# Designs tried in a protein design run: designed miniproteins, single chains, continued (4). Part 73

Each design is a single chain, and the fold is of that chain. pLDDT is the mean over its residues in the fold that is shown.

## One batch from the design tools (miniprotein)

Design m14679
Fold by ESMFold2-Fast:
Structure m14679 (fold): chain A 56 residues (1-56)
Amino acid sequence: MKLTSRANISGENYIEVEFEDGEIVGIRAVGIEDEEAKKLLEESFKKAEEVRKAAL
C-alpha cells in the first residue's frame, strides 16, 4: 500500500516522501526553486535512509 508523507521545511516548501510496503520509493522537494537546495535536501533524505538501513 502506498503512503505519502510531507515534512514542511519553510513557508510553502516541503519534502514529499512516498512509501510502499514500508520502504521509501520516492523522495521529492516541492516549492523549492533553488536547484542546489533541492538536490541537497533530496540527497540528505536518501543518505539518512541508507544510514538507517545499515544500522538495522
Scores: mean pLDDT 68

Design m14680
Fold by ESMFold2-Fast:
Structure m14680 (fold): chain A 62 residues (1-62)
Amino acid sequence: MASGEEIKELADEIVLLRNEVPLTKEQEEKVAEAQEYILQGDYKKAKELLEEVLEELKKRLE
């Protein structure tokens, strides 16, 4: 599914960035919550959470 591909792309980017900057507890919780939404088929909510984590990681690299 297109949504599933988008989620995978976001997750892969987070995995790459977390090698440079470790996730905080709050970011790990958001990733876990996103995984729960993926399991439920709520890809929109999962995408929003993963995008938030990705934005925070990019901001920490600035």
Scores: mean pLDDT 77

Design m14681
Fold by ESMFold2-Fast:
Structure m14681 (fold): chain A 94 residues (1-94)
Amino acid sequence: GEEYLEKGEYDKALEEYEKKLKEDPNDAKAWNNLGLAYLAKKEYEKAIEYFEKAIKLDPNNAEAWYNLALAYEKLGKNEEAEEYLKKAEEILKK
């Protein structure tokens, strides 16, 4: 999945992450990567749903909090974006 994200083959990345999540629905990294694929496709609302799933499974995943902030910023929701960015920074500054 990650190789397809790097190559810009987002639909192939989505297929691989969906397959992984059918095998292990508690894979926080796969949920985060699914969110990144939708973020790259500018499907910001779907990206948010999947980043929120990743955070629910792993609330110390600073990358998922950062990605959630970026998705909210892309939707013009700057107050939520700033709150989630601060959360990511708090996790990283341990």
Scores: mean pLDDT 83

Design m14682
Fold by ESMFold2-Fast:
Structure m14682 (fold): chain A 70 residues (1-70)
Amino acid sequence: MEYKEKAREAVEKAAKSTDAEEALKLLGEAQRIIKEAIDSGELSLEEAEELARELQPLVEKAVENAKKAA
């Protein structure tokens, strides 16, 4: 049940990052957490899709911040 919270924290940190490499690393960590949770049965594919929709605005913010840092 903590996988969703860990994924949210990673994406939130990515959105607040001023460094493009750090933001991409944190986004990659969030993807790894979600994949491990699906593989372990902690998250269904439907729950992972809902979480992805919830986090999409923060992911877009992290990508935009990375582009501005370039």
Scores: mean pLDDT 78

Design m14683
Fold by ESMFold2-Fast:
Formats: C-alpha cells, sequence, structure tokens
Structure m14683 (fold): chain A 99 residues (1-99)
C-alpha cells in the first residue's frame, strides 16, 4: 500500500545518511504516487496512477542521493517504493476491469 511505499523510500534515504526531513520528503512523494493508484475510479485513472507511482519512485531515489546516500542505496529505495506502489496499481487495475 501507500504506507509501504513511503516507508521503503524513507528507510532507504535514512540508511543513506539523509536527515529526517529529506527522508520524509522522499516518503511523501512515494506515498502520493501509491495513493493516486489506490484511489483510481476508472481504468484510465488506474493507469495514470501507476505511471505517477513510477515517477514517484524515481524522485525518491533522487532524494536519497541528495541526502548523501550511495547510488546503490538510492536505487534500492526507488526499487522498493516502485515495486510496492506498482503492486497496488496493478491490483487497482484488476479491480477497475469489471466487465
Amino acid sequence: GAEEAAEAAREGALEGGADEELAEAAGEVARQGAEAAERAKTLAEAVGGMIATVGGSAQAMIAALQGGGSLEEAKEAGERAGEAANAVGREGLARAKPG
């Protein structure tokens, strides 16, 4: 869910040496992407949410790097956030396909 994506991004940023404010910013970006996917009402909105979620993952990775994390740590944070949010988006797509 959205909280899982946010926690993954925040954890990765903190492990990379980012301060708590930067880590929270990275988590917030990932959370917003995942929440967009969860709140989709139509198939088109669900697809848009998935795309936004992938973008949020990239932003989480950049935030981790800016916080002093290594490239590897930033990639891991982005991958975890993206994977969790993509799972939510795919579930939303499946639910939005009645008929």
Scores: mean pLDDT 63

Design m14684
Fold by ESMFold2-Fast:
Structure m14684 (fold): chain A 84 residues (1-84)
Amino acid sequence: SDEEREEQLAALEKDIEELEEKVKKSKKLSEEEKEKLLKKLEELKEELKKLKESDLSEEEFNEAMKKLTAKALELAKEIAPYLE
């Protein structure tokens, strides 16, 4: 349902926003490294926005969500060494 899609999208958006906050508060990242990581997180938010605005079939939506979630996970792994 559209409601279930909105819930999945909102959960991923919250995860991305939490990563943004962690990057901003990191004492281990330089300002240049923070800018690069925040840019990547912003790109994920733009992809998420496009997915929210799309009228995809359930199968297409699930595939897009899997790919976007995988990208978020890979970025989280990149950031993890710099988190408390």
Scores: mean pLDDT 83

Design m14685
Fold by ESMFold2-Fast:
Structure m14685 (fold): chain A 65 residues (1-65)
Amino acid sequence: PLSPEERELLEALERGVEDLVLLVLGRLVAARREEIARLTGDPEAREALLAEHRRLVDTVRASVA
C-alpha cells in the first residue's frame, strides 16, 4: 500500500494533467505506484523515489498551471 504522502503526490500529478495526457501517462503512473509498492522493504530506495515523484509533480504543475 502507498503511504499518505506518496498517494498525495501521485494524485496531484494525475489531477494536474489533461485527460488526454493521462491516457499516455497512465502506464507510467501505474508503473511508479507498482515500483513504490515493491520498495516497501527498502526505505532508502522508497524515499528516493518519493523525492523524484515530488519533482515530477512540480514539473507538471509548472508546465500546465
Scores: mean pLDDT 64

Design m14686
Fold by ESMFold2-Fast:
Structure m14686 (fold): chain A 55 residues (1-55)
Amino acid sequence: SDEDVRRAAELAGLSPEKLRELARGLGARATAQMLHRIGGVPEEVARRGAEAAYA
C-alpha cells in the first residue's frame, strides 16, 4: 500500500518516490535489507515498504 511505502521512506529519511526508484532498481529483497541494516528501519516495516514500493 502507499502507506507502507510512506512509513518505510519516512523512517529511512527518504521520499516515497526515492524509495520506489530504489526498489525498482534493486528489487524488493535487496531494498528491504538496505532499509533495515543501513537505514535502521524495523525489519517488518522495511519488508512491507520495499514490497509495496516494488509493486
Scores: mean pLDDT 85

Design m14687
Fold by ESMFold2-Fast:
Structure m14687 (fold): chain A 92 residues (1-92)
Amino acid sequence: DYIKKAEEYIAKGEEYEKQGKYEKAGEYYEKAGKYYEEAAKKSENPEPLYEKAIEAYLKAAEYYEKAGKKEKALEAEVNAGVLQLELAVRRV
């Protein structure tokens, strides 16, 4: 179950975030984003899952930036932006 895996990765990201392990927090939020994105692609109601994927990618970008991992932060921001455009097109 992609949703369950994404939720497990969010919990791991939050755990590392609280420990100040920002690179690992970013890694787990990025994994959560990918799993929510895969769940959205297979869902008959994809919008809430794409919104969760966007949120996870934006958190990944935030924590990668805090870790000094600018390239990974930019990649996560791009992943979020692509999904934001996908949602905008679906609402029209």
Scores: mean pLDDT 87

Design m14688
Fold by ESMFold2-Fast:
Structure m14688 (fold): chain A 65 residues (1-65)
Amino acid sequence: GEKEREVAEALREAERLIRQGDVEGAKDLLERVKKKYGLSGKQLAEIARREGLSGAVVILALSLD
């Protein structure tokens, strides 16, 4: 659905930001998505794993709890 698509796109964008050295931008993006959709950092990390994203994205998502 719309929510799942937006969350997946945000996680992919966070991975790009991390690769560019913008960890704070990635964190801000994931915190906004977490708040908007009522997700935990653990739930974001699970979605990142399912989408095949890097461990850096998974670790960052877990750090938000």
Scores: mean pLDDT 85

Design m14689
Fold by ESMFold2-Fast:
Structure m14689 (fold): chain A 55 residues (1-55)
Amino acid sequence: SSSYQERVGQVNLDVGRETRELMAQNPDMPREELKKKTFELRNKKLEEVDKEEAE
């Protein structure tokens, strides 16, 4: 019953939660660095979803 779109939706939720955690633990982190980290995290998770598409 899981679909590709459902997994992508979960990635977006997970990235949001991880971003908030990074901000909480690293309040002095530069905004540009935070954006790069969250962008890379999202891309990595999406690549994993693509690899697991048929599984």
Scores: mean pLDDT 78

Design m14690
Fold by ESMFold2-Fast:
Structure m14690 (fold): chain A 70 residues (1-70)
Amino acid sequence: SKAEEIERAAAEALALIDRLNAETGLSSKPEALKEFVRKAAELELKKLAGEEIDEEELRKFVEELREKSK
């Protein structure tokens, strides 16, 4: 199913981030990148369930990510 495809893609992306962080020691922003992946998967799953993804939802996500980047 598409939900399973989204979940698998997200899990693979998170695993890749963890692997790259372990290899390079780049720990400063892996959390923000992982949050981006998780949020993107959440929004895709909501859309798949017939829920509308509006501009406000995207704006909130960007604002949260920006705050964590400070």
Scores: mean pLDDT 72

Design m14691
Fold by ESMFold2-Fast:
Structure m14691 (fold): chain A 82 residues (1-82)
Amino acid sequence: DDAALDAELQRRIESAKKLNTPEAQEWAALLEQALTGDAEVKELMRELLELQRQLQNERDEERILELGRRAAEVEAQLRELL
């Protein structure tokens, strides 16, 4: 559901802008680009956000490392497309 994704991205953009750090501003810019991206960009954003949610609930160290690695790969793919 693109509407649900877009709403989540908007909330994350506003939160990042409130932090007013260079890192948060770069992250907000990436999310703003993803909002106007094609279907592939939005699909990768859904995957990244899902992986981040899984990481928040994971307690096994090896699984945390694997999920973190996958999240980093998806983020790199997003940055290549944007």
Scores: mean pLDDT 81

Design m14692
Fold by ESMFold2-Fast:
Structure m14692 (fold): chain A 60 residues (1-60)
Amino acid sequence: GPVLAVVIKDYTAKKPDELSLKKGDRVLILKNVDKNHVYARNLATGEEGLVPGDVLVPDP
């Protein structure tokens, strides 16, 4: 199922399908796209997009 994660580093979208994130944001990981990227929803904004997995840690 979807996994909750916390953003540990600010990320600025570099492509139209990417999601910008701020450190401390909570996201829902909807899909693992590849080893380095996930498709996630920002729970604060409701926006969805691709983000590097290395800016996220699982939230218990």
Scores: mean pLDDT 83

Design m14693
Fold by ESMFold2-Fast:
Parts: sequence; C-alpha cells; structure tokens
Structure m14693 (fold): chain A 88 residues (1-88)
Amino acid sequence: PRTKEELEEEIKRLEEELAKDPDNVDAWIRLGQLYFALEKYEEAKAYYEKALALDPDNAVAWYNLGIVYEALGDLEKAKEYRALAEKL
C-alpha cells in the first residue's frame, strides 16, 4: 500500500509526462486512480473523462468512472457505466 506522499509524487510525475504527451490514455487513467485513492473524486472523474475522450471504448476507464459516480452518490450512472464496461 502506498502512502499519501508517494501517491502525490506519482501524480506529479504523471502530470509532467502528460504535459509532453497528452494522448497517453494509460497515464490519464492512472491519474484518475491516484486522485480517487486521495478521495478527490471530481478530479478523478475529470481524468477518466479525458481518457474516454481519447479512447471511448476503454473498458477500464468506463468501469473506474462508474466507481467514481458511486463514490459521488450517483448510483444510477455507476450501474450504467459499469454495465457498459462489462459489455466492451
């Protein structure tokens, strides 16, 4: 398990990588995962949405976006996005 400080260091590294390569879908997904681990759900949502703008069929991004909506209390969107991920 990573510490909060270790998560924040990885976030900084990924943000620097994405400044140079904004089309890196995996890096956007990883940022979403790290922000979710920090309980920054709105930021996590934004990063998964960036990944989906680049790769709309990305099952991992749809599944994780569903988890974010569950954390935000939107259970209907959470169910819908998880079902979409399982279908991809």
Scores: mean pLDDT 85

Design m14694
Fold by ESMFold2-Fast:
Structure m14694 (fold): chain A 92 residues (1-92)
Amino acid sequence: MEEEKLRKSKERMEKLREEWIKKAEELYEKSKSSDEEEKTELLQKAVMYYIFAGRRDELTRKVFEELLELLKKLGAPEHLLTLVESELESVK
């Protein structure tokens, strides 16, 4: 493998991770001032981008917990709640 190609691949991947994290943060901030239904959709998207970025920290966990709370409040099906709870357990 050529060193230049490896370096560019790493830089491209890191840039994508940063863009996904930024997108997740923007969605999370927007969710704070949104209606419950829109807030749920925004939190789901934010969680998805955090997962794609490989982020496993307290903020990601907090976003998952907020999503789970809203889904319970909106009467989401048990199988969806179980799925979100399982994903939350993977975020330590």
Scores: mean pLDDT 70

Design m14695
Fold by ESMFold2-Fast:
Parts: sequence; structure tokens; C-alpha cells
Structure m14695 (fold): chain A 73 residues (1-73)
Amino acid sequence: MSAEELLKKARELYDEGVKLHEQGKFDEAIKKFREAAELYEKAVELDPTNQEAAINAVSARLLAIAAEVDKEL
């Protein structure tokens, strides 16, 4: 995939993760956030100067951790 295609798909997965988390579907949300992070990380590999992609990769990883914590509450 191109960097642009990776970013688009990563955003879609990130948004799906947020919606699943809001629905209490924490296992599904964790999977979506991890997938989004992987695609943002691949986009950064193709364009290391894209700070937004790098920030979003970290954000997605943190949201996966937050969903893991929320699952145990």
C-alpha cells in the first residue's frame, strides 16, 4: 500500500476502535487500535518526516492500553 492508503485505513480502524470502546466492546476495540497503530507505523517507515502519523501511532497504542484497563473494571 502507498503511505496515503496506509494513513486512510489506519484512520478508519482508529475510528472503529473508538466506537467499539464506547459500546463496551473492549476486546474488539483493542484489536482495532493495534491494527491502526501498525498501519500508522508502516506509514512512518515510508515517510519518517510525517509527525502526525508518528503521533497517531503512539495514540493508538495508548488507546489499546486504555481499553485493556477498562476491560478489567
Scores: mean pLDDT 84

Design m14696
Fold by ESMFold2-Fast:
Structure m14696 (fold): chain A 92 residues (1-92)
Amino acid sequence: MAAEEEAKRRKAEELVEEAREAERLAEELLREAEELEKRGDERGAAVKYAAAGILLAAASFYYERAARLYEELGLDEEAEELRRRAEELARR
């Protein structure tokens, strides 16, 4: 039990970290895209928006995976919070 719970907790924390990094990179790309749009570089902006969309989708996936692991650990409130974040990102 304890060793299996420890492994699940480590995996869940790892997935949350991966999701946060993907969100951070997506935010940077969205800022770059907005700046390119303001400069009239619509093609450059479109590429950055597309890349940001892929990263947000990845973050959503990682949060959903982490939520399932937290739910298995009995951390239902934490799991629900991560699941809501995943849903919000999936709608972007």
Scores: mean pLDDT 86

Design m14697
Fold by ESMFold2-Fast:
Structure m14697 (fold): chain A 53 residues (1-53)
Amino acid sequence: SLSSEEKERFKKEVEIGVEALKLAVLYVTGGISEEEFERKMEELNEKLKEVRE
């Protein structure tokens, strides 16, 4: 069983992963520029770093 803190971290990591997948779909389908994709992915990477630290 996961602790409440571990469950909250896992949930946030999953939410970030889902957002990253959505951005990847937009990028591949041409719905977003490369520059905007890189910027938004960097924002998600910073959020992931906060969750893991």
Scores: mean pLDDT 83

Design m14698
Fold by ESMFold2-Fast:
Structure m14698 (fold): chain A 60 residues (1-60)
Amino acid sequence: SARDAEIRRARDVVNEVVEMLDAGVPPEEIRRRAEERLAGITDPQLRAAVRTHVDSLLAE
């Protein structure tokens, strides 16, 4: 379904952020890249949830 595809995209964004953190990419660059990818998520609640998760990962 379209919803399942959008959830998979959201998971891909989180996985990419984790990979960038493991690679030592600066948090500011990771945030910029994540925001670009989040623009592709049309569900505002899902987008907000992913943004919150990314912020939590970058706060560690």
Scores: mean pLDDT 82

Design m14699
Fold by ESMFold2-Fast:
Structure m14699 (fold): chain A 72 residues (1-72)
Amino acid sequence: MVDELIEKAAEKHREGVRAFEEGNYEEAIKLYEEAIKLAEEALKLDPRNVRARVLLHDSRENKEKAEKLLKE
């Protein structure tokens, strides 16, 4: 169900943010990738779901930030 996918994506995103704040960038990237995958699945079922779209955007943006910090 779309709502379950969105809820799981939000949870993975929250876990990723926590890992990022702790300086665990590799763990954060992994968690953001899981959030992205779940949000993409939700959007396949409901292409106009605003919450899933926001989670996908935020998770991709935060993953990119973590990747840049991991490089340095």
Scores: mean pLDDT 86

Design m14700
Fold by ESMFold2-Fast:
Structure m14700 (fold): chain A 60 residues (1-60)
Amino acid sequence: SKEQEAGEALQKAVKLVLEGKSIDDPEVQELIKKFAEATGISVEEAESGLKAAVAHKKAQ
């Protein structure tokens, strides 16, 4: 499903950022684009979602 595809892309992007990759990393950017396409939101909104998810994970 699109929800599963979006979730997988977001989880992979969060993992890469937590491992030390920047949001500007090409691999992270490809996952952001995939998440945006799967959810129907903009790339800018997808980046905001990733930042929120990373912050939430660090707070745990």
Scores: mean pLDDT 81

Design m14702
Fold by ESMFold2-Fast:
Structure m14702 (fold): chain A 67 residues (1-67)
Amino acid sequence: SLEDRAREAIQKAVEALEKGDIENAKKYLEQARSLIDELRAQGRDEAADVLRTVVDYLEKKIKEKEK
């Protein structure tokens, strides 16, 4: 499902970040955002909100590390 794909994209972003692969981490987070937008379109707002919070946190962490 879309939720499972979004979770997998987030998991891959975390794995890439742990390996120091910032570019792939960013790509996976962009994929997760796209899937989260599709979840909202399907009326799954609660799941989309939870997953977006995780994505936003990881993006903030990446930007802080790069600075």
Scores: mean pLDDT 83

Design m14703
Fold by ESMFold2-Fast:
Structure m14703 (fold): chain A 96 residues (1-96)
Amino acid sequence: MIELTDEQIAEDLEVFRRSLPEMEKAIEEAEKAVKSGDKEAIRQALNRLIGLEIVASLGIDLAKRAGDEELYRQLEEVLNRIREVGKKADEAIKKL
């Protein structure tokens, strides 16, 4: 059973909401790394995306439980973009 108070849930939701711009920047940086063909840049971008995929997944679960449909939608869109760019980065590094 979840022991989170409404206040704790609200604080956690705010943390995930504040993380959205960082996730978007990481996606943009990963796309640039893939276009550059720099193996080290792609590797660094992939490592960052892995961490953010976990954060986005946790945020989706919390937003769904709290009924925050806006945050749920935003995090789901970001998670899908993280996974798509990650696939492109993995394919790019295999060819380098």
Scores: mean pLDDT 82

Design m14704
Fold by ESMFold2-Fast:
Structure m14704 (fold): chain A 89 residues (1-89)
Amino acid sequence: ALLAALAGELALKAALIALKNATNREAVLLATAAAIAAAGGIFEAEKLGDATAAVVGAEIALKAAEAAGSEEGVKLAKEGLALARAAAA
């Protein structure tokens, strides 16, 4: 549960970095979707102990960070995804 929540927090930070660096409408929408998915993943991990939503949120956050071209965001998203997958295993 704590590991999945930490993964969601890293994914949310990556999504927010992607949103800050987004230069077009498509990148803004993707980063916003990633932030919403990451926040939902944190909620499910904390309230239900379910890591599945955290994995989905982390995957979307990685795509958003890559689309925004943020090296820092990509690093955080990859770390979050690794933790989310470990929590789901």
Scores: mean pLDDT 73

Design m14705
Fold by ESMFold2-Fast:
Order: C-alpha cells, then sequence, then structure tokens
Structure m14705 (fold): chain A 91 residues (1-91)
C-alpha cells in the first residue's frame, strides 16, 4: 500500500517537472494538462497514506490536489524557477 503511494507520488513529481518544462517552452496547454494529471496522482497517493494512518482519505486527497494545482499555477507564473526546484527534488 505505502510503496504504491510512493510510486504514485514520484510519478506526480515527474509529471510536475514535465509540465514545468512544457511551460518553459511556451506550451501552456500541455503544461496545464500535465499539472492536472499530477494533481490526481498526488491525490490518490495522499488518500492511500491517509487510509493507512487512520485519517480522512477524502480530506487528504482534496488537500493534495489543491497543493499540486497551486504549484502548477506558480510554475505557469515562473516556469524556470519551478523547473529548477522540481529537477532538484527528482535528482
Amino acid sequence: MLEEARELAERALRLLAEGARAAVAGDLERARALFEEAAELAAEAAGLVAEEEGLDPAAAEAAARARVLGLGERALADPEAALEALEAVLA
């Protein structure tokens, strides 16, 4: 269960980095689509962790989705800074 959540979270981070790269290249439509996909994977990962810890999965999913979408909005505002930060996390 938690290993599955870890894999989903890692995939979400990679999609955020791809979205940031698309934004740097000026492909804002692709960037938004990638950020939305990352938000859904992050939400699923958060829900699995919350269930394992006896927390509210729906609340954890909503919080994770909102945070990732917020990161996407910031990445659209400053794509180069966002990409640098995300690549550092993935390295």
Scores: mean pLDDT 83

Design m14706
Fold by ESMFold2-Fast:
Structure m14706 (fold): chain A 67 residues (1-67)
Amino acid sequence: MDAEGEIRAAEALRRAAEEADIPEEAKKEALEQAERGIEAARRGDVETAREHNRRAAEILEKAGVEL
């Protein structure tokens, strides 16, 4: 996936976290990871962006969010 794809993935994860009825700590951690994913993608670091997006997804899935 290219940088644009990772930005779109991070934005989707941010939206999922904001809309989810999950503990505040999990929401905060998922949002922080998604934001770092966007930052990495913007600087062209696609692998780092993917890692942050994966962590955000993992946090949300463990909290019971369907992605």
Scores: mean pLDDT 81

Design m14707
Fold by ESMFold2-Fast:
Structure m14707 (fold): chain A 97 residues (1-97)
Amino acid sequence: RKEEAEKHLERGKKALDEGNYEEAIKHFQRAIELAKDDPRLRGEALLHLGEAYLKQGKYDEAIKYFDEAARLFTEAGDMDGVHRAEKAYREALKKKA
């Protein structure tokens, strides 16, 4: 389960880097589903899912996922993750204006 979630997270990141946002979203969504019992890994997948939506100009979806990622990182005690998600949230909010 965890290994499969991590594989989808990595494939999603690769797709995101290549500009394949729809493929990235698919992989991140699967990583989230597989990481139900791992709040840190689920938070990481949600952070990247938000980034994919942000790249597509879907600011409301991006904001929602960044907010959820911050909550999961807080639950996991991952303060670096919280800071990354909060920064992404603020940037998405600014772009939405």
Scores: mean pLDDT 86

Design m14708
Fold by ESMFold2-Fast:
Order: C-alpha cells, then structure tokens, then sequence
Structure m14708 (fold): chain A 61 residues (1-61)
C-alpha cells in the first residue's frame, strides 16, 4: 500500500524514531500491518533503521 508507506515515511521524518505501537496508533492500523509496511519500505531500498535498546524505527543513517 503506497499511501500507507508514504504516511509512515512522513511520520518518521516529522516525529523521529517511533515504536511499532506508536506508528500503529498514529495511523490507525495494526502493529502487524506496520511491520509489513516497514519490511516493504526496506525491500524498496528505503534506509529504515531499528534500535533494539528503545525498540524504535527511524530513517537513517
């Protein structure tokens, strides 16, 4: 879903690193859907980063 992928990109750009739950809440979608969309973005070459200490996804490097 291109529109939801774009929404995640804008959210990460504007609000910085966010958990799966925070992204899901902000967009009104399930955490499972967020994880699939993040995987699709990474497969397309978008530099999605993950910090296991905070459990947050961001744009990087």
Amino acid sequence: DEDRQLAILHLLQERGPLTTAEIARALGISPATVRRLLAELRARGVPITYDPATRTYGLGP
Scores: mean pLDDT 83

Design m14709
Fold by ESMFold2-Fast:
Structure m14709 (fold): chain A 80 residues (1-80)
Amino acid sequence: SLHTLLGLSRRELAERLGISPATVSRIERGEITPSEETLRKLVELAREKGSIGALYVILGMALEAGYEKLAEEIRKLIEE
C-alpha cells in the first residue's frame, strides 16, 4: 500500500496530506480519485522518503486521473 511504501502509518500520511485516515484508505483502494494537490504532496513525500515504489504508484494515479503534466514530472523523477 502507498502508506507502507512511504514508511508511514495511515494516520501519519493523512496528517501530512491534510485529509482523514479514511480518505487515505479509500485512495489506496482506488475508491476515490485523489486531487492533483494531494498527488503533488504525495510526490514530495516519496522524494523525502526516497521511495521509487511510491513514485510508480503515484504516477499510475496521476495517469488514471488525467493529470498529464504531473505524470510527466513524476516520470522524469523516476528516470533521474
Scores: mean pLDDT 87

Design m14710
Fold by ESMFold2-Fast:
Structure m14710 (fold): chain A 72 residues (1-72)
Amino acid sequence: MAAEMAEKLRRAAAELEEYARTAPPELREALRRAAELARRAAEALAAGDLEAARAHLAELRALLRELEARLA
């Protein structure tokens, strides 16, 4: 499960970076930060650091909620 979840997070990070390339300037920084958090969560999962992975995923979820509210 950890390897599969890490791979999904790496793919999510790549998608977020792709969105950032075409996003308005005010969203680009936040989308790049979301991609970085997804990458860090994937790294933590691959290393077996579940506490670090959980922390990064919580920050990612909060940031994505803020972005969604900003787009609404």
Scores: mean pLDDT 81

Design m14711
Fold by ESMFold2-Fast:
Structure m14711 (fold): chain A 71 residues (1-71)
Amino acid sequence: VPETQILAAMHDLGLSREEARRVLEAGKARELGRILRQAPADREGTIRRLVEELGLSREDAERAVDAYLAS
């Protein structure tokens, strides 16, 4: 999780650094799951979305999509 997002959550929501990180990690996990659900219909679009919206590397995005499709 980017430090800028952690700082924003701490200031906007009044959370501790550890609480802000947990909330952002949970939010990232939910968004990751939402994007991955489209992988069976559009693998390439799903990889691009993971890179652009979640800031994953292409390698990490491809591994995540392939792991999801293998499930």
Scores: mean pLDDT 76

Design m14712
Fold by ESMFold2-Fast:
Formats: C-alpha cells, sequence, structure tokens
Structure m14712 (fold): chain A 83 residues (1-83)
C-alpha cells in the first residue's frame, strides 16, 4: 500500500539522518523500493536480536546462539550493501 511505503521511507530517512549517513539518506530519498527493502531488513534484524537475547537468557545451545548471530551478521551485510 502507498501508506505503508511512505511510512517505511519516512522511518528509513529518519534512521539515516540519526546516523549522519548522508549517502544513505540520498539513496533512500531517491529509491522507494530500496527504502522498503531496508525497512524489512532492519525489522528482521531487530526481531533476531530480540530472539537472541531471549535465548541467551534461557541458556540455549551455543550452536543455536551462533546460528542466530550469523543470521544477524548476514542481515547487517545486506543492509550495508543497499547503502
Amino acid sequence: SELAKKAFKALMLDYAKAQGNEKAREIIEKDDEKAVELASLYFQRDLYEALLNVLKQRGADPETIAELEKKIEELNKKIESLL
């Protein structure tokens, strides 16, 4: 929906401004599809980070923790590649 795309773009612009990343801001401002994709990736990263924190508190297997950390690292690399 147009409202969702506009909201995601606004959120990503605010995020880029907060980080002082002028290059990211300009890319997001000019490319609605990249703005939506970045929003999706940041949302996924935040969910995996929250899950990782819960699993660490619960004493989950080290292998499970390592797999989630790897997933977060992969998401960070994808975010950087879009910026």
Scores: mean pLDDT 79

Design m14713
Fold by ESMFold2-Fast:
Structure m14713 (fold): chain A 90 residues (1-90)
Amino acid sequence: MDEEVEEIEKEVREAMKGASPEARQLGDGAIDAIRKAVEAAKQGNFSEAARYLTAASIYAAGLYLQGDEEVAKAVEKGIKRASEIIDELK
């Protein structure tokens, strides 16, 4: 579980290489939201986990709006992986 979250973080950070400061801020926010979603699910707090995944999707939308498509796609992939992790905890 921790290794899968670390992998998500690494993939998003790799996509942020050479990105604008604004894109990095949104990407960092998405990583934080994904991590908090998985942590909430580990505590049995699935409603809180769902709220954090929603926050991560808002960051992805912001990245698309700015034209940072590669970072946005990395965040979307991370959200999908986090959702699968959370479903396994149910």
Scores: mean pLDDT 86

Design m14714
Fold by ESMFold2-Fast:
Structure m14714 (fold): chain A 70 residues (1-70)
Amino acid sequence: SERDRAIELAAEGVHLAYQGKLDEAAKKFEEASRLAPTPEQRELFRQAGDAAKQGKIDEAERLAVRAIAS
């Protein structure tokens, strides 16, 4: 499902961010945002991508977890 794929992509994004691969992490969060079923989830994944690009890894993970939980 699109939800399951978005969760998978978000998990990959968090993993890449902790590896310091910030641009690759942001791309995964952007892909998760496009597949997210709700506007709130889409916005949270987009914000996670922006946080990852800025090297705010803990914030990116927090936003991704919130998106998955909503």
Scores: mean pLDDT 87

Design m14715
Fold by ESMFold2-Fast:
Structure m14715 (fold): chain A 83 residues (1-83)
Amino acid sequence: SEEEELRTRIALYAARLAARLRELGVPAADIARFVATVARAGMGLSLEEAERLFAEVDRIVDELAATGDVAAALARVEELAAK
């Protein structure tokens, strides 16, 4: 079903996101918060909306890689998830 496909896509994206954040030196607690926020937001979406969410999160992570500002990145992903 589309719901099963969505859950699989979220799980795979969450794993890749966690790996990227770990490589960037983000603390484990912040990685857990980041991943949980994205997964929760994604579960309420269609597949197409989830892919758009993942693209927006990737932009936030790219900015984090440039700035090193974990607190700002967490605030941005929480704001994105609240929409």
Scores: mean pLDDT 88

